# Ledger of designs, part 6: designed miniproteins, single chains

Each design is a single chain, and the fold is of that chain. pLDDT is the mean over its residues in the fold that is shown.

## One batch from the design tools (miniprotein)

Design m175
Fold by ESMFold2-Fast:
Structure m175 (fold): chain A 77 residues (1-77)
Amino acid sequence: SEEEKRVEQATEETIAALKEAGLLTPEIEKLIEKIKEIYLEAVRAGSFTPEQKAELEALYREIGALVAQRQAELAAA
């Protein structure tokens, strides 16, 4: 669907932007791919479940922490 293509495009753009900024690590990439999977499941189902929303909140929090850590590492180098 067009919605699935938009999710895939947004994921590719996010990964490319993080890679260009030197922030992309294998762990961050895995978490972004998990977010993509949840969004694709929600698009196909027509809605998010409460469990999917909780998982997305946890994944975004973890990515935020890892990005902040990577930014600090780059600033210290």
Scores: mean pLDDT 87

Design m176
Fold by ESMFold2-Fast:
Structure m176 (fold): chain A 94 residues (1-94)
Amino acid sequence: VEAPYAASVLTAINGGIEPPDRTILKAIEELEKAADQAEKNGDYFKAISYYKEAIKLAKMLNDEDKRKKYVSELTSKKKQAEELAKAKGLKPKK
């Protein structure tokens, strides 16, 4: 699945340009919404995938406080989605 802001971030990186934090934050917000929607649909593996992508983007933030906060929050949400998948007898393949 492609997210417009995540795609924009990847394009900037491939062009040798680091995207501004505001664009990264929008990409994280988009992926977090997609993960929430996937969880509501019972697609826990998709939700976990979106959280992994969001964590990768959060690690690129230049603002150290925001980077630490988003990495922590997204990691917690990913772990919760993994635990919910396990509770339903599902296990994501690494």
Scores: mean pLDDT 75

Design m177
Fold by ESMFold2-Fast:
Structure m177 (fold): chain A 67 residues (1-67)
Amino acid sequence: VIDSVPLDAAGVAAVASRYQQEQGKRLRDAAATAAAILAELDTDGDGTVSASALAQWLREHADRYGE
């Protein structure tokens, strides 16, 4: 179980890419998408976000996009 692994922009982009594949989309601007996620979840401005925070964000978006 990973509770506090920090993810940089590349790590966030990889997770977002997988999520977009589930939606049948292709991430052309993965860097821009990662930057937007980091800007929302990165409260201390160091350019990283915890894996648990990212997982919560994706769960919230999955519920919203479910219908």
Scores: mean pLDDT 59

Design m178
Fold by ESMFold2-Fast:
Structure m178 (fold): chain A 84 residues (1-84)
Amino acid sequence: MSDFIIEGIDILIKELETLPDRALAERLIAILKEVKKAIENQDYDGALALIEEGIKVAEENPEIVTKLNAIKREIEDAKILENK
């Protein structure tokens, strides 16, 4: 489960590396790297807080918001499985 989420985050980071809005891309990449770190540490609550920050930062870009919401759902599912 967590490996699948990490893969999805890495794909989004690669997509963000090609985004013309470099200021937005750099902020989101930094947030996504912290989300990965939180997931690797089994800190799903921290990962959810960080992904919500990412969604807020990306609020004017509906395609990125959609992808971040997909990652958020996967983190929520992982949290349920890890916490029974």
Scores: mean pLDDT 82

Design m179
Fold by ESMFold2-Fast:
Structure m179 (fold): chain A 89 residues (1-89)
Amino acid sequence: SAADAEIDAEVERFRETLRLFAESLRKQGKTLEEIKQALIDFARALAERMGLTPEEIQELIEKIKSAKTVDEMIDVLTEFLRRVLRRRA
């Protein structure tokens, strides 16, 4: 559907933004754990802005904490955004 195509495009733009953010932190000499913390901080701020409950925010953060690579953390965040956008459509 047109709505699904728009959601897919927005999620892909978001994914690229997160990749650039993580790459910027890596270039600054940040460790994997520091990049993970920065993505957790970003996720919390985004989820609060999107009006999620403290319980939903904590679930998202725990999923990022369990991720072993930056790509897995980005996948968690992009899947989260996809679900929120589908809920609002």
Scores: mean pLDDT 86

Design m180
Fold by ESMFold2-Fast:
Structure m180 (fold): chain A 61 residues (1-61)
Amino acid sequence: DDIFRLIEAAERDDDPLRRNLYASLVVSEGLVLGKEEEGIKIAEAIVARDFARARELAEAL
């Protein structure tokens, strides 16, 4: 839920600084869930603005 919220917020935001902040928050959420590697992959997709990939990876959590 939180990861999907962060992906949606990042997609609507054109500020690269805030996009990087959302990516960092996704990494933190991944760590809390015990899904560190998956969280990093989602964060990479957010930074690349590949939101379809980010959602696909989050759905697989």
Scores: mean pLDDT 82

Design m181
Fold by ESMFold2-Fast:
Structure m181 (fold): chain A 73 residues (1-73)
Amino acid sequence: MKEENIKKAREALEKGDLVAAIKYLQEAIDQVEDPELREKAEKYLTESYQALADGDVEKARENLEKAIEEIEK
């Protein structure tokens, strides 16, 4: 289930649908059992939200990629 949400998040990023990517990534992070990995991924997800609020799509995308990398460990 976590792996399925990671796959959907990556597919959304490829399509440029950052809202869908954030949704699927949040669902994947919520399924992470390791509290340290979850905390680091949540930090990157938060940075992505802040970047989108600032209109920085590139920074938002970079932080979403980092969050995905963290939960794939």
Scores: mean pLDDT 81

Design m182
Fold by ESMFold2-Fast:
Structure m182 (fold): chain A 80 residues (1-80)
Amino acid sequence: SIEDFEDEILEALKLMIRAVTDLAVSRSPNEEQAKLVRQYGDELIKYLDAKAAGNEKEAEEHLKKAQELEQKYQELVKKS
């Protein structure tokens, strides 16, 4: 069904986010940057899960948290 196909795409996207996040964590120069990357990936996955569930309010909250983590990461990199 179309729903089964959508579930397969969601799982593939989550797997890609995890793979990219894990690679970025492994290449992070310090634990502070690694922690931000891990949290960013977690919030993106929660955003996708909330969107798939039709929970727009929860999705918006997780997207906002991801954006805040991205800003913190950029500020940290700029100090280096």
Scores: mean pLDDT 84

Design m183
Fold by ESMFold2-Fast:
Structure m183 (fold): chain A 117 residues (1-117)
Amino acid sequence: AQVVPASPEETQRIIDQLLELGLITEEQAKVLKVGRIVNPPERVFEIFERHRDKIENGSLYTVPKEKLEVYLLTLGDEPFGLAAVANGKLVAFVPYEDLSPEEQALLEELTRLFLAS
């Protein structure tokens, strides 16, 4: 996988929605970085499927991979979580602390790729 900086517009849109939903604090919003995951590996979609309760519109629907823009969120240089967006709307946020050790290792890998870009 490749992680590239999200545009300033994409970044602000995601941060604004996370704040509106009470998923982050104003203090976290000031240091949050957003990376777009290009060609996300299957493991990323498996995380969203396992954490289906974190999908705002998704408790009765499958989340099709083709309709999801997937983002890595970091607080400074540390992994913070995964976000999924469909039609400009934040549809899922899975915080790092809710992940299994294997899923956390994946986010640490994606964070290293993001910070190297």
Scores: mean pLDDT 80

Design m184
Fold by ESMFold2-Fast:
Structure m184 (fold): chain A 87 residues (1-87)
Amino acid sequence: MSEEDLKRAEEAKKRKVKKENLDTIIDFFIVASNSKNKTLFDAGKAGLNKFLEEHPELKEEVAKRILERAQKSGNKEAMKYAEEILK
């Protein structure tokens, strides 16, 4: 096993963790937005804002996923936040 092979394996693992973290953060935000708890909803927004600060290339993808899920649940507050991300 070469050092090159180890670097490729680490990079593949990093990509999988990034996707799993994205799914978890979006799920938390949607649950928080549906809870009617302002503190929980603010925490969900803060978590997403921090994630997007670290991964700005995912901004459009995150906004689209939130918008789709919010439209299905009729969550106007989550839809509004997704629109703000796209601006």
Scores: mean pLDDT 74

Design m185
Fold by ESMFold2-Fast:
Structure m185 (fold): chain A 93 residues (1-93)
Amino acid sequence: SELLEEIRRALAAGDVERAAELAKKYLESGAKITPEAARAISEVALAAAEAGNVETALELAKKLIEASKDNKDVETAQRAVATAIAVIGIEID
């Protein structure tokens, strides 16, 4: 997807704020969450948390889990759960 490629470009450029904006847009679009999309969004959430934006990181993790709840793809579900755990871990410090 074009939006997913834009997310990757923002991440590669170190533009975490733009990557988070695009990731939220992707999740709100109702697009199917593929393993590739889950990976990219997970990387955005982790990068946001590392940058000190824990609120954005948690929002992305929660939205990713919700978007994946009916997905029978075990890998996609595992990525969503792993992202939530990692973000919570960073918040606790």
Scores: mean pLDDT 81

Design m186
Fold by ESMFold2-Fast:
Structure m186 (fold): chain A 113 residues (1-113)
Amino acid sequence: MAAEIQALVTEGLRAFAAGDYEAAAESFARALALAREAGAPPETLLAIAMQLAAALEALGRVEEALALLEEAGRWAAAEYEARGDLAAAEELRAAARTVKTHLRARAAARAAA
């Protein structure tokens, strides 16, 4: 599982660097699914979700990217709260709001261009 997740993340990063955003999104989506099944830490799930969201944004699939970030952020914040790390949960919620705001702004600018 862990080695497969790392291999898929590596494949996704290489595809993204090559401009193959469809292949990147597929690799990151598979990595995220395996990481969830393996019970990976919230930091790992959020990192993969952010990479997938970047690939979806590059494909113009903005609503899917926003929904993914909202879901991953909610899950990760709840996990930090369950651990009693309320500061980390609040920092994550603030960061997620900022990322979503910037993504919406970039999408609007791209649509206007």
Scores: mean pLDDT 81

Design m187
Fold by ESMFold2-Fast:
Structure m187 (fold): chain A 96 residues (1-96)
Amino acid sequence: SMTEDAEKALKEAPEAIKEAMSLPSREDREKFLDQLGGFIEQLSQLPKSVLIPLKPQLEEVLKALREAAKKEKDPSLKKRIEELIKKLEELLESLE
């Protein structure tokens, strides 16, 4: 089901964020954030009925992004992480 597929991807996302955002190359971290941004955009297109059961997983992704933002030293990449945080917060608020 769409819920199960999205749940699996979301469960894998926090670890992927931790691994990718600890890479020494700025270019590798930027590429990962581009891919993650695309994934979040795809999530925003899913019906609320699919996303509501995934709120705990979305909150874990949000937590991982907040930790990544805290550790990121590049101002432009940090801004991109903050933009993704805002998009996820807005998505979670829309599910209330």
Scores: mean pLDDT 86

Design m188
Fold by ESMFold2-Fast:
Structure m188 (fold): chain A 85 residues (1-85)
Amino acid sequence: AEGQRWVEERLPKAEEAYNDDSKEGKLKQLELLIEEGRLQLALLDELLARTSDPEERAYLEARKAQIEAEIARLEEEKAKLKAEM
């Protein structure tokens, strides 16, 4: 899938950022994780648009809420780190 290829292309960059002890390296890692989360939300929205089953919709909406909460946490961490730079 196109999204999977996008993630595979960014995986080496994410690993480099993870091994970078600098604040810039940590910032890049957080930005990549936020981008990945946003991609997952877009995919969940696409699935929700195609799903009519109430039980499946409830499951997908719960997963979406979890990812939105994780993105918010990552953005807070990014803002804190950026304020220290």
Scores: mean pLDDT 75

Design m189
Fold by ESMFold2-Fast:
Structure m189 (fold): chain A 80 residues (1-80)
Amino acid sequence: SRPTLLELSLEGDKYTISAHLATVSDEEIRERLSKLSREELLELLDKLMEVRGDEEKMAEILAETLKISKETALKLLRER
């Protein structure tokens, strides 16, 4: 099974997180990610690394940056 984004945040670096985001199957999340500039994506990765392992804070950062619901962000964090 593929590791979750939450699991990768505990072990991985920002490149591992970026690679995981590039493989997301959810069409809404994929569309929102495609609208981010490179600068915005790098800021997202840095913020996720700062709060890594904290599911609630990671979900809040994802929801704010991607302009999705916290529920959708939690789904993204838990997707295998």
Scores: mean pLDDT 78

Design m190
Fold by ESMFold2-Fast:
Structure m190 (fold): chain A 72 residues (1-72)
Amino acid sequence: SALEAELAEVEAEVRRAYERLLELKKKLDEAIANNAPQEEIEKLQKEVEEESRRLAELERRLQALRRQLAAA
C-alpha cells in the first residue's frame, strides 16, 4: 500500500527530527551550563523552537496518515 509506505517514511522522518531536536537541546543545556554568550544561547533557543515546530508538523502528518490507514 502506498499509504503504508508513506507512513513508514514519515515515521523515519519523525525519528530523525526527534534525534536532531535532542542534539540541539543538549547543545543549549551545555551552552547555559558553560555561561556561553547570551547571543549564542538565544541562537540555540531559536533553533530548538524551529526544530520543535518541524517535529510537531511531522507528528500531525503522522496522525493524519494513521487515521487514513485505519479508515481504509
Scores: mean pLDDT 87

Design m191
Fold by ESMFold2-Fast:
Structure m191 (fold): chain A 71 residues (1-71)
Amino acid sequence: MLSDAELDSLLDPDGSGKMTYAQIEAYLKAALGRSLTEEELKKLDPNGDGVATVEQFLAFLGEEIEKELAE
């Protein structure tokens, strides 16, 4: 179980407001207990530049948590 400080460090360790695919995968495993799919990567980063904003990821995560809690 990760603390809020540990999750915050995984989300944005550089304070840049951006996340790499590796950071997104690590956080998703910690938060939801699963790996990021290729389709989800395309949703987060449709431009294929290798990064997504923290805001985009948090919006995605919120939708996935809601779905998971709803079964």
Scores: mean pLDDT 67

Design m192
Fold by ESMFold2-Fast:
Structure m192 (fold): chain A 77 residues (1-77)
Amino acid sequence: KLKELLEELLKLVRELSKLDPESPRAKELEERGLKILKEIRELLGGKKLEEVQELTKNKTINTVEEFEALLEEIAKL
């Protein structure tokens, strides 16, 4: 299920990058993305969450490609 949630999140981020941020659809996708992030946190609990926090500790994510690379690393945990 974690892999499925990461794939959904990545798809949403890609769709958001193509949309006007002011559009109602962009707001809808942002809300859904936050819900998916909450589910990921719940699934990762404990040691895996600590590993994810360590991976992100010194990372700056500015592009979809950088975010995709981060999700790939998280999926390996």
Scores: mean pLDDT 68

Design m193
Fold by ESMFold2-Fast:
Structure m193 (fold): chain A 66 residues (1-66)
Amino acid sequence: GVERALQLARDYLAKGDYELAASLARMIVKAHPDNAEAWRLLSEAYRQLGDEKTAEEFEAKAKKLE
């Protein structure tokens, strides 16, 4: 379910596995494009990978969904 996928993405972020976190979060937003938390996780993963501009775009998407 989506909650287990979100938890796994959070776990990857916490461990510093940013590429895996970004990959999983992208899969979640494709299946659940209205899930604001998934867009925030995707944003944080991209920020940690050094792609600040793309991270800001994903954060803006999350804010519009709240």
Scores: mean pLDDT 87

Design m194
Fold by ESMFold2-Fast:
Structure m194 (fold): chain A 80 residues (1-80)
Amino acid sequence: DADLPLKLVEEGRRLAEEGKRILEEGKSVEESIRLIEEGVRKIEEAIEMYKFGRVPIPDESIFTEPLEEAKKWLEKAKEK
């Protein structure tokens, strides 16, 4: 499925943003970490799929920006 990597990036972004929101609302830190880690995993999986598939994309920031943001929020969540 040629669009699977893009679906994984969007799902990963959504999960990381959901975890970030839970953390910002002062709710479960454990749930926040779990969601952000799952988001990071899905984005990294999408990056690997594009690398192995040798499918060019015009802008790698579509993967790198969500990944960097998710990793920053994971670091903040772990500062508890």
Scores: mean pLDDT 76

Design m195
Fold by ESMFold2-Fast:
Structure m195 (fold): chain A 98 residues (1-98)
Amino acid sequence: GAADARGRAALRVIRDALEVVRTSTDDKEILEALRRAERALREMLAVLPLTHPIVQEALELVLETAMEALRKSTDKELILYAIAAALRAIGLLFEAEL
């Protein structure tokens, strides 16, 4: 349906953001990519439940994106944002198991 189409579009944004984080050496570009991934996840959660397979894949990808950003960065703002993003994704993944 329309919600699934929106979910798939958001998932593509998250995958593109992960690729930017993996390939970029610019902390500002990495931070903006992580912010885009988090925004796409929030938009997805407005239309799909946490238990939906697309949402589960998106949560895992956002966590991976945040962990990659954390591994690569020495910038304080990016490190703090990446930690917060990772913890949020972990919390939502845990909530989905209940």
Scores: mean pLDDT 87

Design m196
Fold by ESMFold2-Fast:
Structure m196 (fold): chain A 67 residues (1-67)
Amino acid sequence: SRDEAARRFAEAAGVPYDEAKEALEGMRQSPEGADRVGRLIQRALEKGPETALEAARAASEMIGGEV
């Protein structure tokens, strides 16, 4: 689910759930939002490749979430 994906993204990126959810929803609405999500994934890379992959996967699930 989108909520679960947002929580996993928040944990991997090291940000609060509300901030992660807002960034991921912003990605859906604007190019600037997409860039912001990319920057958070890049920050996750500083912690390690496994963390970055987890963040990227969660973001992908949020974007691809079904109606």
Scores: mean pLDDT 76

Design m197
Fold by ESMFold2-Fast:
Structure m197 (fold): chain A 85 residues (1-85)
Amino acid sequence: MLMKIELEAKSEKQAQIATDYAVSLAEQHVKAIHKEVSGNKGTVVVEGDRSVVEDMAKELKAALEKKGILKSLSVSEVPEDLVLP
């Protein structure tokens, strides 16, 4: 299924770093479909199993919080018809 990982960083540069890190981690476990950065926010769309994506997001959140660059991170399901139909 398609899952969306949305993150908010403390700055635009940190959002780019966080989003690139998220894609690198995602590629180890699932398929990364889309990457987008807008201002201090990043979005990564992945195709994979929900439990794998949620575990990966937990690891990602912990890593980015340790680096001091993350304000928030959320994971949600995306309908396939909304993203790259």
Scores: mean pLDDT 79

Design m198
Fold by ESMFold2-Fast:
Structure m198 (fold): chain A 58 residues (1-58)
Amino acid sequence: MKATITILDADHAVLTKEDGTKEEISLEELKKLVESGKIEILSAEIKDGQIILKVEIK
C-alpha cells in the first residue's frame, strides 16, 4: 500500500494512506516500522520547509 509521511517536528509525523485516512505517529514508531521492513521509504522531498516521505506499507 502506498502512503505519504509528513514530518511535522522532531517528534511528530502524519501518515496519510491512499484512502485519505490520516494517522499521527511518533518518529520513534516510524523508525521501528522502517527497521522491521513494514514500511519502505521510496523517496524523500522537502516541500515548503517540511520533509515529505513517499512510502510503501508491506
Scores: mean pLDDT 81

Design m199
Fold by ESMFold2-Fast:
Structure m199 (fold): chain A 92 residues (1-92)
Amino acid sequence: EEFVKYLRELARYLRIPQEKLDELMEEAKKNGLSKEEFLARFVKAAFPEYNLTDEEARELARFILDLFKEGKPPSEIAMELVERVREFRRRR
């Protein structure tokens, strides 16, 4: 539940509609997704215009999970994610 509260705040900073987050959470529950697999879908929903690959999305999911475990605030994670997504586009 604390992870869900954290995700709702992170979604707010990334401008993901709460309805879309709820849909993603229900799909994760229905399909038995891990936190990493759920977060990979979450970042794809946050950055649809970047056309992230499955591998890039998984890398970003691990990044979020690590920062969450370190106690980083959702606002900081959102800023770091935007910068990292821009790096992926520059390295192609």
Scores: mean pLDDT 80

Design m200
Fold by ESMFold2-Fast:
Structure m200 (fold): chain A 66 residues (1-66)
Amino acid sequence: MDKKIEELIKEAGKVYKDGTRQSSELLARGDVDGARQVAEQTQKKLEELAKKAGMTVDELVKKLGV
């Protein structure tokens, strides 16, 4: 695998973890709108990273071990 693709997967893992954590924290505090916004932004970033890596979001997420 290309080092560039490995770096994109690493970045996607961080985006996924940070986004899911922030969304969960907002939901726990009753900020449903904020949680939805964070989830949408996370999904959009994952789509951009998947496109750069030449794969689908599902393939990218599978490589994250989730």
Scores: mean pLDDT 80

Design m201
Fold by ESMFold2-Fast:
Structure m201 (fold): chain A 61 residues (1-61)
Amino acid sequence: MIADENLAIAAAYAEKVGDEEVLAEVREAHRRRSSTLSDRVEQALVRGILEGIAPRYELLE
């Protein structure tokens, strides 16, 4: 299971850059309790970490 914090960071980055497709994919991964990330969600997570973006758990609903 991917940590909710990692998904919340990826979601926060996607929301910041207006990437609705990645945000929807993060929400779906959270709902499915996915064990892997797609390349674009992983890129959003990496960018979010590098930019110091705080996790936004409310975006996972």
Scores: mean pLDDT 82

Design m202
Fold by ESMFold2-Fast:
Structure m202 (fold): chain A 72 residues (1-72)
Amino acid sequence: MDAAEVEERNELERRFAELTREVGPEAAAERLAAEYEKQGRPDLAEEARRLGRVVANGLRVRAEQHGRPPAP
C-alpha cells in the first residue's frame, strides 16, 4: 500500500476539517481542490470536492430531519 498516498489523504482530511470550521464545507472543498489542482493532483482535488459535497449534503439532510418528528 502507498504510505505516501495515505499520508496525503490524512493531510487533506485535516486541512478540510480546519477550513470547514472557518468557511463551511463547500468553500473548504473548493479551496483545497484549487490548491491541489495547482499542484497537478486532480485526483486529490476531486476527492476534496467529494468530501465537501458529502458533508454539506449530510448537514442539509440532518437539518431537514430535525424538522420532522420521528415516526413511532
Scores: mean pLDDT 74

Design m203
Fold by ESMFold2-Fast:
Structure m203 (fold): chain A 75 residues (1-75)
Amino acid sequence: SPKEQALIHATLTVLLAGAEFTVSILPNLSPEQQAQAQAEVRAMIAEIRELVAQSTDEAFRAKARRQIAQIEARL
């Protein structure tokens, strides 16, 4: 439904923002903390990819996949 799609898009926006924030603080962390944070972001991205597959908006899916690729490039 349109309401379910809106909720999926809102949830994805929040989760992607959280992942982007985590990679942005990596330079401020110790090497051990960086390794842990990188592992957590990779696990989070796997879950985000499953949620992206539930969107029927191809433009939104393309934007989300591009954001995921940009996040992964910084890991």
Scores: mean pLDDT 85

Design m204
Fold by ESMFold2-Fast:
Order: sequence, then structure tokens, then C-alpha cells
Structure m204 (fold): chain A 60 residues (1-60)
Amino acid sequence: SSAIRRVVELLGEGLSPDEVAKRVGAEFGLPEEAQREMAEVLRQDPGDIAALREIIEKYS
């Protein structure tokens, strides 16, 4: 997923989980609820690609 790739890229640039979720949400048209869930996942385990994919698929 291009959205997951963008998450990894922004985390590598040193953005916070909240900033990453907000930017990816804006770029990929994810609602605020999806951005909130993504930020929560990234705070707990930034490597949880399966959880990130589930969120993206749920709101796409």
C-alpha cells in the first residue's frame, strides 16, 4: 500500500505518530477517526504493518 509506504517514510523523517497520521490522512483522504486509530497504533508499535493495513482498508 502506498499509504503504508508513506507512513514508514514520514516516521523515518522524525515526525511524531500524530503528525504522520494527520499527513497520511490528508494525502490519502482518510477521515479523522482513521487518523486517530492510526496514531494510536503508531504510538504502541510503529512496526505493526498489519494493523495499519487493516485501518486503511476499513476506511478506503
Scores: mean pLDDT 84

Design m205
Fold by ESMFold2-Fast:
Structure m205 (fold): chain A 85 residues (1-85)
Amino acid sequence: MTKEVLLVLEKVEGDKATLWIYNENLEKVGEVVLSKKEAEDLLENGGELDAIIEGKEYRITVLFGTEVIIDGKKLKAARAIAEEK
């Protein structure tokens, strides 16, 4: 099954970045932890990663980056397509 998801750069701690995975209703359905550089490159240039969404493994294809406004703050984000493995 294919799902449209939004990856949002929610948290950066030292060399680690946490991307939260949101569904179309902006509900958090998963997360992935990458290096800060990998997360920034992924959100800017696109790419592929594997992640768990709602207990199932998905291949996520990250599209071109965008921005989202959450609580008045602009956050780096990207639209992505998640395909169940």
Scores: mean pLDDT 79

Design m206
Fold by ESMFold2-Fast:
Structure m206 (fold): chain A 72 residues (1-72)
Amino acid sequence: SMAEIERRIREIEEIIRRAEAEKDLDRALELLDEAGKMADELERKAPTREVILIGARVTLLRMKLYVEKKAA
């Protein structure tokens, strides 16, 4: 249902917020890996615009943190 999709998107958003607040890069990347898996599972079942966009947001943030880790 749409309500279940919205609930899953909010769960992913909560993990993103936790990752953004996390000062330890390795912990932040672990949180984003979890969020990415959740987004991939949700997209497989419900490939809507909002689901694709939240997945893209996780991927972009993960790439940013990987760059920061390599530059450290």
Scores: mean pLDDT 87

Design m207
Fold by ESMFold2-Fast:
Structure m207 (fold): chain A 82 residues (1-82)
Amino acid sequence: MDKEELEKKIKELEEALKKAGYRITKIEITADGTLTITFENEKTGEKRTFKAVDAFSALESLIGIFEGLLGPTFGGAFPAAP
């Protein structure tokens, strides 16, 4: 797995989580590509741990989920105009 691509995805996830009111407290990637991320809810202090075998695909999925969850900060109230 490309370390630069992983770093980029981790950065995107960190930004998405921060916008959703969470912060990353731990990131671990093992030699087999297993990703473990622990993040904390800024309001409640609750910690959640996410673990997945395919780190890159998991990061892409998580970024999409958190971007959807915080509502689309698309800078305008339009659905999908070309």
Scores: mean pLDDT 67

Design m208
Fold by ESMFold2-Fast:
Structure m208 (fold): chain A 91 residues (1-91)
Amino acid sequence: SDKEGKERMERRLSELADKLMDLTGLSTVDAMITVAELVNLAIEGIKEGKEEEAKKEIIERLQSLGVSKEDAEKLAKEIIELAKEILEMES
């Protein structure tokens, strides 16, 4: 249902923000804004057929915040997966 999809999306956004806070020391507000920006980057990249380019940009942005390459790759994968679920709900 639409409600279940929304609740799942909100949980995944919060989980991603919590992970980013743990990895970077960002405030809750900054982590939430950063996750939202990266999810939007992923959505636009997928729409343009440039998923791999968007993933690389997300990894680079996470590394610039002090995230390790391994953790940045894991977070980028989760962000891309969330973006795909959002796009499926909008269709």
Scores: mean pLDDT 85

Design m209
Fold by ESMFold2-Fast:
Structure m209 (fold): chain A 72 residues (1-72)
Amino acid sequence: AAPDPALQAFGARIRERAQAKGLTVDELAERAGISKEDLEAIIAGTKVPSQEELARLAEVLGDEELARQARP
């Protein structure tokens, strides 16, 4: 199926924030405790991130808005 435009926009934001911190996809996956495969799918907009994955990404990237979306 074609990637969701909202998920594509989300994935682009994650990629941009990782680049701003000098993190590769591999480094972001390791620090967030997410598999590289799952993180690549999230960035590509082909997977909806779980609340746990959102919380981990928010912590590593220092994104308070992303953390607010990852409500338990």
Scores: mean pLDDT 76

Design m210
Fold by ESMFold2-Fast:
Structure m210 (fold): chain A 99 residues (1-99)
Amino acid sequence: MQLVLQQVGAILRIMGLQLDLHKKASDNPEIQQLADELYQTAVRIILTTTDPALIQQVVDLVTNAVNQALDHIDRGDYDAAKQVLQDAIQQLKALFQTL
């Protein structure tokens, strides 16, 4: 029961982060596509794992990456924002390989 609540909470938090990226980069389809891939990759890990620590690691990774990407977008550095999101997606794919 605690695991299911943690999974739901994690997905809702990551959904909020995806929406923040869509809102900040509304005219940038590449960042929107990366936000969608980041969300889908993270949700796949969260729903696959039974490890609460791994769920928290995924939430922390996505939160840090999105905050960095939003900071780059606020500075007009869309290339740096894309790179941060791409790096986070690769880290999530590596975590998925541990499952």
Scores: mean pLDDT 88

